Designed miniproteins, single chains, continued (3). Designs and how they scored, part 58

Each design is a single chain, and the fold is of that chain. pLDDT is the mean over its residues in the fold that is shown.

## One batch from the design tools (miniprotein)

Design m9996
Fold by ESMFold2-Fast:
Structure m9996 (fold): chain A 84 residues (1-84)
Amino acid sequence: EKSEAVARVVGQVLLLMASKISEEDRQELVDRVAEVSPETAALVKQAIDNAEKSSIPLTELTPEQVRDIADAIAEAERRVKELE
């Protein structure tokens, strides 16, 4: 449950980034997240797809900020799973 919530947050963060990062950067972020949580990676992919379809007004994040955020969130999710 809590891991699902963290995964949704990761998905939303990556959704915000979808219009600002290259496809290569998006794939790398998904791969990095998948190393920690395949479930989170699946939610991230769904969020990115939905963002592109929905024309959501996204913030201007750099690829580096995107990677930092995704990495921090993925690490947090892994820590939560380890503690539970």
Scores: mean pLDDT 57

Design m9997
Fold by ESMFold2-Fast:
Parts: C-alpha cells; structure tokens; sequence
Structure m9997 (fold): chain A 77 residues (1-77)
C-alpha cells in the first residue's frame, strides 16, 4: 500500500544501495542516489534530488544512509 515497503522491496533496495555505494561507507552521495533512481527507471531533476535529500537527510551530513533511502522510496510510491 501507499507509504509502506514490503520485505521484498526492502531487500531489492538494499541490493541496489550496496551496488551504488561505490565508497563502501554505508551512505550514498547525491550523484550515487541519482544513478540508483535512474537505474529504476526514474528521471529525477537535480532539483528534485536535492529536495528529496534535504527532506530525508535526518543526520544532516548531506548523504543518505539506508534508512533515509527507504523513507525516500516510500515518498515516491
């Protein structure tokens, strides 16, 4: 349903997160996050990417951890 991710969706997002986490540090940069979205068939503008990051970057480091990524994908459903 809208606003909820299934276990299967979470597992697929974890696989993608690890694939696009080029630094292996457990966080995604804005560029890595945009590439992940594009791999899923989204076409976000740089402005849309920045708005999503600002909304879900709870620790204020300018990067997205896995939990922040999950919250963002809930918002895209």
Amino acid sequence: SKGVLSEEEVKELEKLFKKYDKDGDGVLSAEEFKALLESLGYNPSDEEVQKLIKKFDLDGDGRLDFLELLMMFVSLK
Scores: mean pLDDT 73

Design m9998
Fold by ESMFold2-Fast:
Structure m9998 (fold): chain A 96 residues (1-96)
Amino acid sequence: MSDYEKVAELAEEGARIASNGDLEGLQKVRDEARKLAKESKDPLARRTAEGVAQALEQAIKYLKEGKVDEARKIGETDFRNLAEKARLLEQAAKAA
């Protein structure tokens, strides 16, 4: 599995967990995204993983404040866009 595919899966999982209001689940996915952002050898994969970690931190903050609808919007917009970007980068890498 490529780092881009891992980023896409983390974004997709973040969207599902945010919709369920699972704060502990979001914290685990954030930590995985942060690890990928630090350890990936691909600069674009690192940058996209950093974006996923940032969106996860925003969703966590909203859930801690009781703003469940705002956390869900992060799932519907930011996580979806990041997952689509990661999958496009995966396709571009395979075409090289």
Scores: mean pLDDT 82

Design m9999
Fold by ESMFold2-Fast:
Structure m9999 (fold): chain A 98 residues (1-98)
Amino acid sequence: SQAFEKGRQLASTLTEAELIRSLKDILRYVKSSHGLLSNAQLEEIAGLLEEGANKFPDSAATFLKLATEILEATTAPKKTAGRKALEDVHANLVLKAG
């Protein structure tokens, strides 16, 4: 996915503090938008989280918590490409944090 790769590339240029702040800002936006996110937005978030966990493995638990909260806040239907991308990254984060 182009959106996923965009998210991954953005995270690769950020410091740990900048990435965590961006993800917290995204979570705030998701909550204020009643969980309404496009497939591209969810795929970009998935890319940010995957690269973040790869780049900052000691913070895997923090990325898992943020991924969980974003998944809980989103109203995206089951089986959509965006939700599936975020769910796949969340599953990988569970393995990295355990």
Scores: mean pLDDT 86

Design m10000
Fold by ESMFold2-Fast:
Structure m10000 (fold): chain A 88 residues (1-88)
Amino acid sequence: LKERIKEILKEGAKLEGVELSEEELEEYAEEAVRFAERNGIPVEKFLEFLELSLEYEKAKKLYEEGDEKAKEKAEEYLKKIEELIKEV
């Protein structure tokens, strides 16, 4: 799970033009796991939330760059995020 969180964080940072070191990724991934545990959120559901959030940001970025089809995908991912939040 932590390795997958690191992958998501790395991709998310790249979308914003930021490269995180492996040390920073390890620290942020540990913080993410601790956040989920402290709030009683199953880490697997928190991971799903992070994955959907990344896909939403990727689609939003493509839409901003002129891909009109990406807008529909962004709206779809946002809806999935809202449904997941209601389950927690």
Scores: mean pLDDT 79

Design m10001
Fold by ESMFold2-Fast:
Structure m10001 (fold): chain A 67 residues (1-67)
Amino acid sequence: ADIEKTDRYAAGAVLYGLSGNEALAREYAERAAKAGGDIEYAYKAMEYALQGNAELAGKYGRLAVEG
């Protein structure tokens, strides 16, 4: 797994989600999963970010990178 790429893509999913860009948030969540991240946690990070819940978005983004 490429942890640096997974971390960057998971962060992208959170940042785009928090800014309301659902299409890019989803794309980056999928890129995080392809880089070796946990797909369920990547999607949860995206969902919480789109809901404006930065704390849970960050938590699940970190979990996506950790596995």
Scores: mean pLDDT 84

Design m10002
Fold by ESMFold2-Fast:
Structure m10002 (fold): chain A 65 residues (1-65)
Amino acid sequence: MKLEEIIKKTVEELSKYFSLEEIRRLMDAAIAERKALGFPDEVVEKIRELYDKALEELEQKRREA
């Protein structure tokens, strides 16, 4: 299973319990922690792109509902 699919599903599940702003803060904290643990910058940036895309899609769906 691709990382993009896992991230999208995780964001959708979190949206049942947390606001978009809370999810954004959780993702930012997770990215910062991965950086501190020594993950390569290109991997961290790729994960951030996937989170941003998933959050944007979720936000757009909520605005159109």
Scores: mean pLDDT 77

Design m10003
Fold by ESMFold2-Fast:
Structure m10003 (fold): chain A 62 residues (1-62)
Amino acid sequence: GMMAENEARGERAAASLRAYLESLGAPEEGQRVADEVRALYRAGRGEEAQRVGLTGLMRVLK
């Protein structure tokens, strides 16, 4: 169902963001962003989760 699909998407997005930010030398930021993205996807707030992920990436890339 929609809830299970949102959870699966959130877990994949969180895992990918965490791994990528950790590879850039920012494991603490990666964990924080991953936790936020996972929670937002579970709440059905996918668009906000995408914005949080992008903002986290931009902070580390600068």
Scores: mean pLDDT 81

Design m10004
Fold by ESMFold2-Fast:
Order: structure tokens, then C-alpha cells, then sequence
Structure m10004 (fold): chain A 87 residues (1-87)
């Protein structure tokens, strides 16, 4: 599995980019609670900063509304300075 460094005070900085040709629906959850839902047009990006404590889980769901295809990326804070990435 991949890891990412957390910033100051355990902040997880995410950038989601729509490199496809169709709009993508993005939903972000922290510990099962929806914190953001938006649509990214082709070529658009979203940058989001989230505070993390060890054991916190952030899930990013990207959905193509025409095909129903989903990509799910999960970030788990394993320490004050590190998150594990799966997806």
C-alpha cells in the first residue's frame, strides 16, 4: 500500500483531478460522515485540506453519472504524520 505524509497538525491535503472527457461526481467522507459533494467537469480539480488524528478515515468516491463507474480511494491516518492510501 502507498503512504502520504500529513502536513502540520496532521492535515491531509487532497487534490482530485478529472482527467477524463465527462463530468465526475465527487463525494468525500470523513469517518463515515459526508464532508463534501461536488461535480468536476473535464480538466477541473478540487483541493481539500482535512484535519486527521490517528485512526481517522477519509474516503473519496468518484462516480461517472453516465456509466455508474466508481473509483474509491481511502486514506487511513496510521500516525500523527502519515496516512495509508488504498484504492
Amino acid sequence: SDTVALGPDGTLRLTVYNGGDTPVRVTVYKNGERVLETTLAPGESLTLSLPMKPGDVVTVVQRDPETGRETVTTYVATSADTAEVTG
Scores: mean pLDDT 86

Design m10005
Fold by ESMFold2-Fast:
Structure m10005 (fold): chain A 88 residues (1-88)
Amino acid sequence: SKAEIERAIDEFEARFLEKRRLIEQLMASLSPDAQARIRARVAAVEAEATKLVIEARWGMLSLDEVRARIAALEGEVDAIVDEARALA
């Protein structure tokens, strides 16, 4: 349903905001070149998340497709966190 899609998006946005705070904290100890690489990866995830929200709100995606796209984006965010930790 539309309500379930909106809830999935809202919950994802809240989790993404928390992960973004963690990434910002990890970036404080990184070199400028490492920070630039991490920022580029975060920007790519934000662009895909924006596309997901637009497609979902246009009714282009089922709830299962929205959940699958969220899981993929969360996997990418976790990979960014792991890279930032490895560079620290």
Scores: mean pLDDT 88

Design m10006
Fold by ESMFold2-Fast:
Structure m10006 (fold): chain A 84 residues (1-84)
Amino acid sequence: AELEAALERARAVAAEDTAAVAAAGEAGRELALAGAEEARRLAAASSGRKREGYELFARALEAVAAGDAEAAAEQLEELARLRA
C-alpha cells in the first residue's frame, strides 16, 4: 500500500510538473535544469543510496525540462523504490 501510493504519487508529480514547466516555457525549462544541476552537485558530494537518490532526482528534472513525463515518472518511481 505505501509503495503503491508512492509510485502513484510519482506518476502524478511527473505529469503535473512536466505540464507546468511546458506552460512556463523557456523560464520553466531553465528552472528545471538549474534544479538538475544542483541535484548532480549534491550527488557528487554524496555516496551510496544518498548519491543514487540525487542522481535519480536530477534525471527526473532533466526529463521534466525535456517535456518527457514518462521518463520523469520512471526516475521518480525508482527514487520511491530506493527510499522503500
Scores: mean pLDDT 86

Design m10007
Fold by ESMFold2-Fast:
Order: C-alpha cells, then structure tokens, then sequence
Structure m10007 (fold): chain A 90 residues (1-90)
C-alpha cells in the first residue's frame, strides 16, 4: 500500500507546476465539501469528532501544499499531500 502511494507521489513530481496547482485546488474544494457534511453529521451525533479533526488536518496540509506548489516548491507540496493522505487514512 505505502509503496503504491510512493509511486503515485513520484508521478506527481513529474507533473507541471500548473497542473499540480489545479489538482490541489480541486481536491481542496472536494475535501471542504466533505468536511461540511461531516461537521453536520457530528452535530447530530452520527460522526465522531476524531473523523472531523482528521479531515480538518488533511485540509490544512493540502492548503499548505497548494502554497508550496504556487511557490515552485514541488518537493514540499508532494510531502504535504502525503501527510494529508495519511490523516484521511486514519
């Protein structure tokens, strides 16, 4: 599993900066929508606070990855994407 993720991240490093930025913006938007739904379910007692916190942490990492990618720091962006995925895996 980890090895497959590492291969995916290596492919991300080969993408043009502009494409990485666009992909991150799309993923952030999707995750923000998921977070909104999870917060609503948590208020109703149908989702755990831990699930909400994990998605919030992943979203913070992706937003920092977007900043790094826009600055041309692709290595940092890829590392932050990996950290976001690990939070979502929990």
Amino acid sequence: MEEIKEEALEELKKLPQEEIVKNLEANIKALEKLLEELKKKAEEGKASKEEVENVEKALKYLKEALKAAKEGNIEKAVDLIFKAEEELKK
Scores: mean pLDDT 77

Design m10008
Fold by ESMFold2-Fast:
Structure m10008 (fold): chain A 84 residues (1-84)
Amino acid sequence: MEKEEKLKKALELIQKADDLVQQANQAYQQGNLEKAISLLEQAIKYATEAIKILRELGKDKEADELEKQVQAIKKKIEELKKQL
C-alpha cells in the first residue's frame, strides 16, 4: 500500500514537471523568457522530488534517467538567462 502510494506520487510529480516544461515552451514562444525560466525552475523542483521517491523505491535506473532530463533543463535555464 505505502509503496504503491509513493509510486503514484512520483508519477504525479513527473506529470506536473512535464506540464510545466510544456508551459515554459509556450512562454518562450510568446517571448516571455522570465516566465519560461520560472516554469522550468518549478519543473526541476517536482522532478527532483520524484527522483527522491524513485530512489527510495529502488528504481535507480528510472531516477538516473530523470536526473539526466533535469540536467538538460538546467542547461536550458542557463541559456535562457543569457538572453535576459
Scores: mean pLDDT 88

Design m10009
Fold by ESMFold2-Fast:
Structure m10009 (fold): chain A 93 residues (1-93)
Amino acid sequence: SIEKENEELRKQLQDLYQQLLDSGVSPLDALQTVISQLQQQKQTAQQRIQWFQDQSDLMGPVLTNRMIAEGQAGIATLDQQIAAYQEEIEKLK
């Protein structure tokens, strides 16, 4: 599911953040890198929702509506993660 993909990506992004810090990247630059990756995932999720909308006649309304709702929930989770990392950047100012 899109939700499971988002959870797996969230772990990968946390690992990336720690690896960047361990390699001497500043916290600010590391947070900006994580936000960039989250924004790319959001774009991919938006494209996937558009694909479900475009294929609605083939998939039928029940499946299409379910897949779109799951995708929208996933995007909402990504938006919350982006906002949280943006707040961490504000704390570094």
Scores: mean pLDDT 82

Design m10010
Fold by ESMFold2-Fast:
Formats: sequence, C-alpha cells, structure tokens
Structure m10010 (fold): chain A 58 residues (1-58)
Amino acid sequence: SAALEALQKAVAALDEAGIRRALAAVEDKTRAREAGLQVLDQMDLSPAERARLEALLE
C-alpha cells in the first residue's frame, strides 16, 4: 500500500504531519500502527521522542 509506505517513511523521517496524513489514508489502522512501531523499534530515539511518536500511532 502506498499509504503504508508513506507512513513508514514519515516515521523514519520524524515527520509528524506526514504520519497523521498517512494514518488518515490507511484502511487497516491496526496494521499501520504495527508497521509504524516496527520502524520506531529500529531507530535510536530518546524515550521522550519515542513516546511522542508512539502516541501519534494510536
């Protein structure tokens, strides 16, 4: 899905507006959240930055 790929790229880029936009376009919200969290697991983020991005994926 183009929307799912856009979500993963937005998460990797720390693009909060891109994350919100991609989430609005994805049909399977549960799968989208799982994919976003998987990208976050591969990133070296501060606990505060990670918590903020995880909240955007809810």
Scores: mean pLDDT 80

Design m10011
Fold by ESMFold2-Fast:
Structure m10011 (fold): chain A 78 residues (1-78)
Amino acid sequence: KDLEMAAEAAEGLARHVETYSKEPNAKEVAEYLRKAAEAARKGDIVGALEYLGKAKEASTNPGLRRSIGSIRNALIAA
């Protein structure tokens, strides 16, 4: 249940980034967020955390980096 909620949050954020973000690396960030969601749905928590870390590293927007961090913290707490 908690892994699915984290996956849905990551996919939602990926769609938001592609639609509204002026990030230089928006496509790369969205791709990593989708890979994190896929890993979380498969129960691969380590893989999901790695992809969330890559998404955060590719992002230059402080708000987006915080949102990714919140999803990461939720996944660790699950």
Scores: mean pLDDT 80

Design m10012
Fold by ESMFold2-Fast:
Structure m10012 (fold): chain A 100 residues (1-100)
Amino acid sequence: SPLQQIIALLTRLRQTLRQLLSAKDYDGAIDAVVQTIQELEALFPKNKEAIRVTASLASHLLGLLVTKLYAPDDEALKSQLVERLLSDIDEEIAELEAKL
């Protein structure tokens, strides 16, 4: 189902982001979020849950991009933003699984 595929994409993103956070690779974190948004749009362009998840991911992406532009040396803030994104992904997966 579309929900199972969205959950699989988010689970993959979560695993990738945990590795990138450990490596302090915040540019990689931005790239991973962008790629996941592009995959959601390509696979599910009119799916309500995919659109909602994309909007959530885009909000976190904006925070990371703004921090990269205005506070590029603030490693603590970058780390905190990726941790908040990971927490939100966990909540999104749980919400989608409840709809299966």
Scores: mean pLDDT 92

Design m10013
Fold by ESMFold2-Fast:
Structure m10013 (fold): chain A 74 residues (1-74)
Amino acid sequence: GSMREERVKELLERLKELGLETSEKFKKMIRESELFFLEAESAVIIKDAKNVEEASKRLSEITKKILELLKKER
């Protein structure tokens, strides 16, 4: 619902601010996937992160997990 959309929007805005802008396919995956919660959680982490390096590392870990799950859902 609304909170889901707000978290996705917030994540995309924050990624842009940090220079961690993602591809169109990845943005679509975040919005459509039931796993969007993993990336929505990263929005909170990014907001609380002290620097880009920490945010990038955590986001990379979450992204890898989502990509592996998508490969299995093929």
Scores: mean pLDDT 55

Design m10014
Fold by ESMFold2-Fast:
Structure m10014 (fold): chain A 59 residues (1-59)
Amino acid sequence: MSRRELLRAAAEKLGVSEATVERMVEGAVALGFSEREALEMLVEDPEGFQREGVRRLLA
């Protein structure tokens, strides 16, 4: 799946704009996620992504 396809899928799944997903990915990269990892988790397991992000932020 291309980056553009993952961005679109994440935006549709979350009910937000692609620009919002881009900002979420930027924040995730700052917490040690890869861009691909963040996008795939947002599409496939957004709750797991939220839990892992909070875990890293509070570590």
Scores: mean pLDDT 79

Design m10015
Fold by ESMFold2-Fast:
Structure m10015 (fold): chain A 74 residues (1-74)
Amino acid sequence: MALDVSKLTLEQVKELLSKGVLDADERENLVALLEKAGVKATPENVLEKLVEFAREKGISVFDYEALANALLSA
């Protein structure tokens, strides 16, 4: 089941971002985090939208801590 993204911890978001393969619930959680940050995404394009978000913020896609903080602070 999809998690309430408002209850996700920094460590949970970092783990989510570091995964090479996301399941359907993980994709939905990432979509909700991106939408909260003002980025329109779908489960199918969420990784592409995450890369675009990171680039616009000047954050490396491999800096999971900075990226997780940016998503949670939006």
Scores: mean pLDDT 76

Design m10016
Fold by ESMFold2-Fast:
Structure m10016 (fold): chain A 68 residues (1-68)
Amino acid sequence: SDGERNAAAGEAAAKAGDGAAAASATHQWMLLKDYRGAERGAEAARAGGKDAAAVESAQLSAQNARKA
């Protein structure tokens, strides 16, 4: 399904430490209400220490996904 595909892509981006890709994937997870995937993406981006703005964006998207 599209949800499973987007979740897998987000997890792959998070593992790669690509903050911008992780932020985009986290936004998609928010739309799909995949709170666990969104949280994992944000945490991986933060731990990777990549682009600070992208990491912050991913964290905010994960928080919003959790609240939705």
Scores: mean pLDDT 58

Design m10017
Fold by ESMFold2-Fast:
Structure m10017 (fold): chain A 70 residues (1-70)
Amino acid sequence: SKREELLREVRELRARIERLETDPERLAGLQLFVDLVEEQIREGAPLSVLEGRVELLRETLRDIERERAA
């Protein structure tokens, strides 16, 4: 299902963020946000809301990857 796909993607994004983010304070905030998104997926939040939040995580990971590549 789309929800199972989003949950899998969120978990993959979490693993990559945890690997790449070196600032403990920023990492803690991102982990809290990921936990919230995972909870919302499990609790049946609207797909449109979830897709927007997952896209924000994708953008955040791209920013971290650019910072690490520089």
Scores: mean pLDDT 85

Design m10018
Fold by ESMFold2-Fast:
Structure m10018 (fold): chain A 104 residues (1-104)
Amino acid sequence: DKEKEAIERLLEVLEQEEFSLFHNVPPLSSFPDLPDIIENPLSIDDIKKRVDSGEITTVEELLKEIEQMVENVHKLFPEDSYYRELADLLLKKVKEVLKEFEAE
């Protein structure tokens, strides 16, 4: 199943140490305005749990969750933030992997 293989490859990208800052939801003590900015905080661990539970079964569903996580980072951090640059890099890398599956 190419869909399952693509999901597994995308999860491998997300689990890389370079994206460790997004593996867990930031604590409210560091971001006290988080509930006012983001209704549903998302981390890579949350996305992985949803794949493991069968809530995310397609590449389209997984990409939507990744895009939501990146959008949340854009809402929390200014344009010159390292977090925003890292989130943009993560999304770029995810899209590059998806093109690899489409180019075959």
Scores: mean pLDDT 72

Design m10019
Fold by ESMFold2-Fast:
Structure m10019 (fold): chain A 85 residues (1-85)
Amino acid sequence: MASWARVLADQTAEIAKKLGLEEEAETIRRAVDSLVQAGRMEELEKIAGLAGEAISAYLQGDVEKAKENIRKLAEFAREALARLA
């Protein structure tokens, strides 16, 4: 289960790197790996939604909206990681 979350996280992280958001890309990947290992399905589903919004904005050519959504996703990912500690 949750292979879909890693796929979406990887796609979003690749977009983030292309947009110069390398720290956010690393945060997203690390958080998803930890959440998958911890079985935090509800948080993974929320991450999938945010990742979908970021990918959609990027595909529509709205680079600024894509960056905004990636930053929001990374913030949520950081908060989710903090809750695991």
Scores: mean pLDDT 82

Design m10020
Fold by ESMFold2-Fast:
Structure m10020 (fold): chain A 59 residues (1-59)
Amino acid sequence: SAERQAAIAKAMNEALKLPDKEEGIRYAEDKAREVGSPELAERVRQAMEDAFALHDELA
């Protein structure tokens, strides 16, 4: 549903702003599992790892 997608997107954006990358990834993954599915949680974890890598490149 649109609400679940919005909740996951919000959690991912909030996670990117956290000072601890590991905690951020776990936060977003846990939210995706709670409101979505285990497969979606795995995809969100991968997306967060990629997003943090891009942020590290920007510095």
Scores: mean pLDDT 80

Design m10021
Fold by ESMFold2-Fast:
Structure m10021 (fold): chain A 70 residues (1-70)
Amino acid sequence: SRSEKELEANQIVREAAKVGAELKREGRFELARRIYQAASDLITAVATNAPEEEIEKLKEEVLRLIEEAR
């Protein structure tokens, strides 16, 4: 459902914020900036009711960047 997808997106954004904060503490500012930007794009897409396909691509991008940080 839409509510389940919104909950999932919010959880991903919270994880991105934590990872971004850790990267900044480690001096990895460029990757932190990319993660914050991707999370911002995801929040905006959800808030503006973007197509499901676009939201899924943005979710995949945030998760990919989080994996890159690990």
Scores: mean pLDDT 85

Design m10022
Fold by ESMFold2-Fast:
Structure m10022 (fold): chain A 94 residues (1-94)
Amino acid sequence: MEEIERLLEEAERALEAGDLDRALELLEEAIRHLEEASPEQQERLKDLLARVAAAAEAAGDFERVARAVLLLMKAVILDPERRERLIKEYLERR
């Protein structure tokens, strides 16, 4: 949907500006539209969440790292094929 494209663009701008709270807020809103999103938009959302997590980690901001990781897991759960693959990898060979 058009809303997710705007949210992803704004989140990318917030991330470029170093505003991790704004980026996380926009990406959390984008997840609400994930089922309506194209596969390309879904991958872009996951990529942006991973970038926010990396930026927060580099800044020593572990509270925002945790938030980004939780949102990324939520996005993966809404993608059944990727969710099943991730679960199989981490549970199959402990």
Scores: mean pLDDT 76

Design m10023
Fold by ESMFold2-Fast:
Formats: structure tokens, sequence, C-alpha cells
Structure m10023 (fold): chain A 89 residues (1-89)
């Protein structure tokens, strides 16, 4: 799934990163770890602290197992797609 730069710029820093993290998990087809989230921050040029990364992981990791599962990613992407449809309506 491809998100426009304009959409990403309309979000706060943390919200933009959450969208990118969900996208990466979907592209990889595997659970993301904290190290994957750190690598994503470096790749997209986000200057996030360890505390901010932990907060992002905690918000996406509902099971508290330290990973973001494909099921959590699928639900997150479904929510974002419905949100986009509402904005376009």
Amino acid sequence: MEFSDEFLKSLGEIERFQVLALRRAAEEGRPLTKEDIKALAEEYGFDLTDEQIDAILKSLDRDGDGTITLEEVAEGLKFLERWKEAEEA
C-alpha cells in the first residue's frame, strides 16, 4: 500500500511513524521487533528517542509480547483504509 507524502505530512511525527511501521510489517510479512522499528526510523530519517520508539511499539503491540503481529497489522491497515474512505467521502 502506497501513502502519499501529503497524507503523511498531515499527521504528527509519531502518527506518521505508526503508519510507516504498519506498512513495513505488511511488506515484510512477519512480526516486527523493536530493532525493526529502529531501522525504520533510520531509513525514513526520523529522529526518535528510545522512549518514543517504545511508545510506538506499545501502542501497536496489544498483546505485549514485544512484536507487532500480521493480525495486528491487518487490523491497523483495515482501519487506515476505512479512515481514508471517510476522508474522501
Scores: mean pLDDT 63

Design m10024
Fold by ESMFold2-Fast:
Structure m10024 (fold): chain A 95 residues (1-95)
Amino acid sequence: SSKIEELKKTYEEEKKKALDFLESGGPLLTAKVTQEQKDKAIEDFKKQSEELLKRLIEKAEKNPDLPIKELVDELRKEIEEIAKNIPIKLTEEAL
């Protein structure tokens, strides 16, 4: 459906932004974080974001009258939260 297509498109765009921020930006660039720890953090992000997309697709299929805007807004908010929390947890575990 067009709703599922829009949700998947938004997911790919937000995932790319979050991965770019995590991989090329400051949150994983700490003096005590190894490349292996960064790789694990990126994989954890990918796993959590993929699980989120699956849940939202199921929600859209079960609730065909639910506005796509609400699903897209939830997706964006949750991806941003996952991306922000991963670096914090990683730096705490590295100490």
Scores: mean pLDDT 76

Design m10025
Fold by ESMFold2-Fast:
Structure m10025 (fold): chain A 62 residues (1-62)
Amino acid sequence: GDEILKKISDLLKDLGLSEEQIDIIQKYLKNPTDELEQKALDILSKLSDEQIDKIVDLYLSS
């Protein structure tokens, strides 16, 4: 829910993502479209394995 989206947003800020990149990921999670999926995947592909692991851990801990 909204609490998970806030935690993800806070984590992405800590990982050094821009407000624009975070907004794209949040929009994709709220309303998944093919266009937003492509943008979100492009952002995620630039993250390190350690950064992805932190996101996955947060998701699984929820």
Scores: mean pLDDT 75

Design m10026
Fold by ESMFold2-Fast:
Structure m10026 (fold): chain A 57 residues (1-57)
Amino acid sequence: SEEKARRLAEILGITVEQARVVLEALKGKSFEEAVEFLRNLGATPEQAREAARIALE
């Protein structure tokens, strides 16, 4: 959703457009896979866990 993209953008420090691409990439991933994906993008552990939780709602 638009709200998920906006929240992800704030947490990760990226644009809303970039956050939409990230959300699409996270579809079908488990929580642990999502966290690993986000960590590989340079997110901190705290950012990765929060962003993964929001994306998987």
Scores: mean pLDDT 85

Design m10027
Fold by ESMFold2-Fast:
Structure m10027 (fold): chain A 91 residues (1-91)
Amino acid sequence: MPLAEYLRTLLEGKGFEEVDEAMRRAYEHLKELFEKKDYDGIIEDVREALRVLGVPDELMEKVIEEIKNKNYTPEEVFSLVFRAAAEALAR
């Protein structure tokens, strides 16, 4: 499951069990991309996640370029997206 689907489920105010399952599936998908070193796949997941959060396309591209240019580790990309999702869940 893409990160965008998890964030959408979270923002729709679904029950805890459904949100937990979506998080687990998104985590497994992201982990698989990291294990394969599919950086382009990770970037696409982040892009879609940012879109669900309502980030305009021009700002989204700037964020994606920054991620690529700073050579973020898989852990840093994961932490960034996970933190954004966790902050949304706290509402």
Scores: mean pLDDT 70

Design m10028
Fold by ESMFold2-Fast:
Structure m10028 (fold): chain A 85 residues (1-85)
Amino acid sequence: MSKVVIKSTSSREVLEGRAATLEEFGLGKGTVNEDGTLVIETDASVEQLEGRAALLEEIGRGTGEVKEDGTLVITENGKIVSVGG
């Protein structure tokens, strides 16, 4: 299984929305930590994780880096926008 770690300044509600979106895309299950970190466990390929990182960057929510061990680390750059509102 691969792991996704999202570092964000977003509220818990926004992180929960992102976890739900990633689960809907079939990437895995998300856990939101109170520290503003979202951790997702997935069986997705590195290529799929890179695609998800690129989507977040295109939305202007941050940058993503895929590690060689299959861990995706996403750093969000302070722009807090609710999806769907």
Scores: mean pLDDT 64

Design m10029
Fold by ESMFold2-Fast:
Structure m10029 (fold): chain A 80 residues (1-80)
Amino acid sequence: MKELLEKAFERLAEATGVSVETIRRYIERARAQAAADRSLLEQTALAVEEAVRAGYSEEGVFELLDEHVDAIKAATLPLE
């Protein structure tokens, strides 16, 4: 479980250009905020953590990441 979550965050960091440390901070902030105030990246980080805890396979977690990464890039990281 811990290794899968770490790999998922590394993949998310690589795909978005954001560090794993920042992703972990986004999860912490997302837990403290109302759902309407969560950024797409915060929502994605929480969804990934929840999927890993729910017993999703590595493939299933990465499919979830790919789906959300496209939305994040469109909204947050379109700067190239």
Scores: mean pLDDT 69

Design m10030
Fold by ESMFold2-Fast:
Formats: structure tokens, sequence, C-alpha cells
Structure m10030 (fold): chain A 69 residues (1-69)
């Protein structure tokens, strides 16, 4: 996973969450659609979602990269 992929995923997640709430599986599917694969826990997915919603894309990307395979 590249930083560019993680940032793109975080921004896409923020756009999706602005329209409606997402389940953990929906968050995971969105990350995977941007090439982000990993053993994310429910807590990881929640934290990524919260950071993305707050516009903290760099921190969301850093968390993604720390958990991605």
Amino acid sequence: VTREQALAAAKALAEALAKRSLTGEEVRALLESHGVFGDFTGDDLDRIGVLALLGRYEEAADLILSRAR
C-alpha cells in the first residue's frame, strides 16, 4: 500500500461518511477498492473513519499504513 492510495482511501471514506454512516464491512470494502488491504480490527476501521470525517487525512493515512499488509 502506498501513501497516495491511503490518502485517496481516506478522502473517499470522508465523502462516503458525509452522505451516510457505514458499517465496518462497508469501510473495509471501500479501503480495498483503493488497494488498501490489511488485518483491520473494528476499532481500527472506526478510528480511520473518525479521522477521515474530521478532515485529518494525513493521520488517517498513517493509521492505514501502520495496519496494512
Scores: mean pLDDT 82

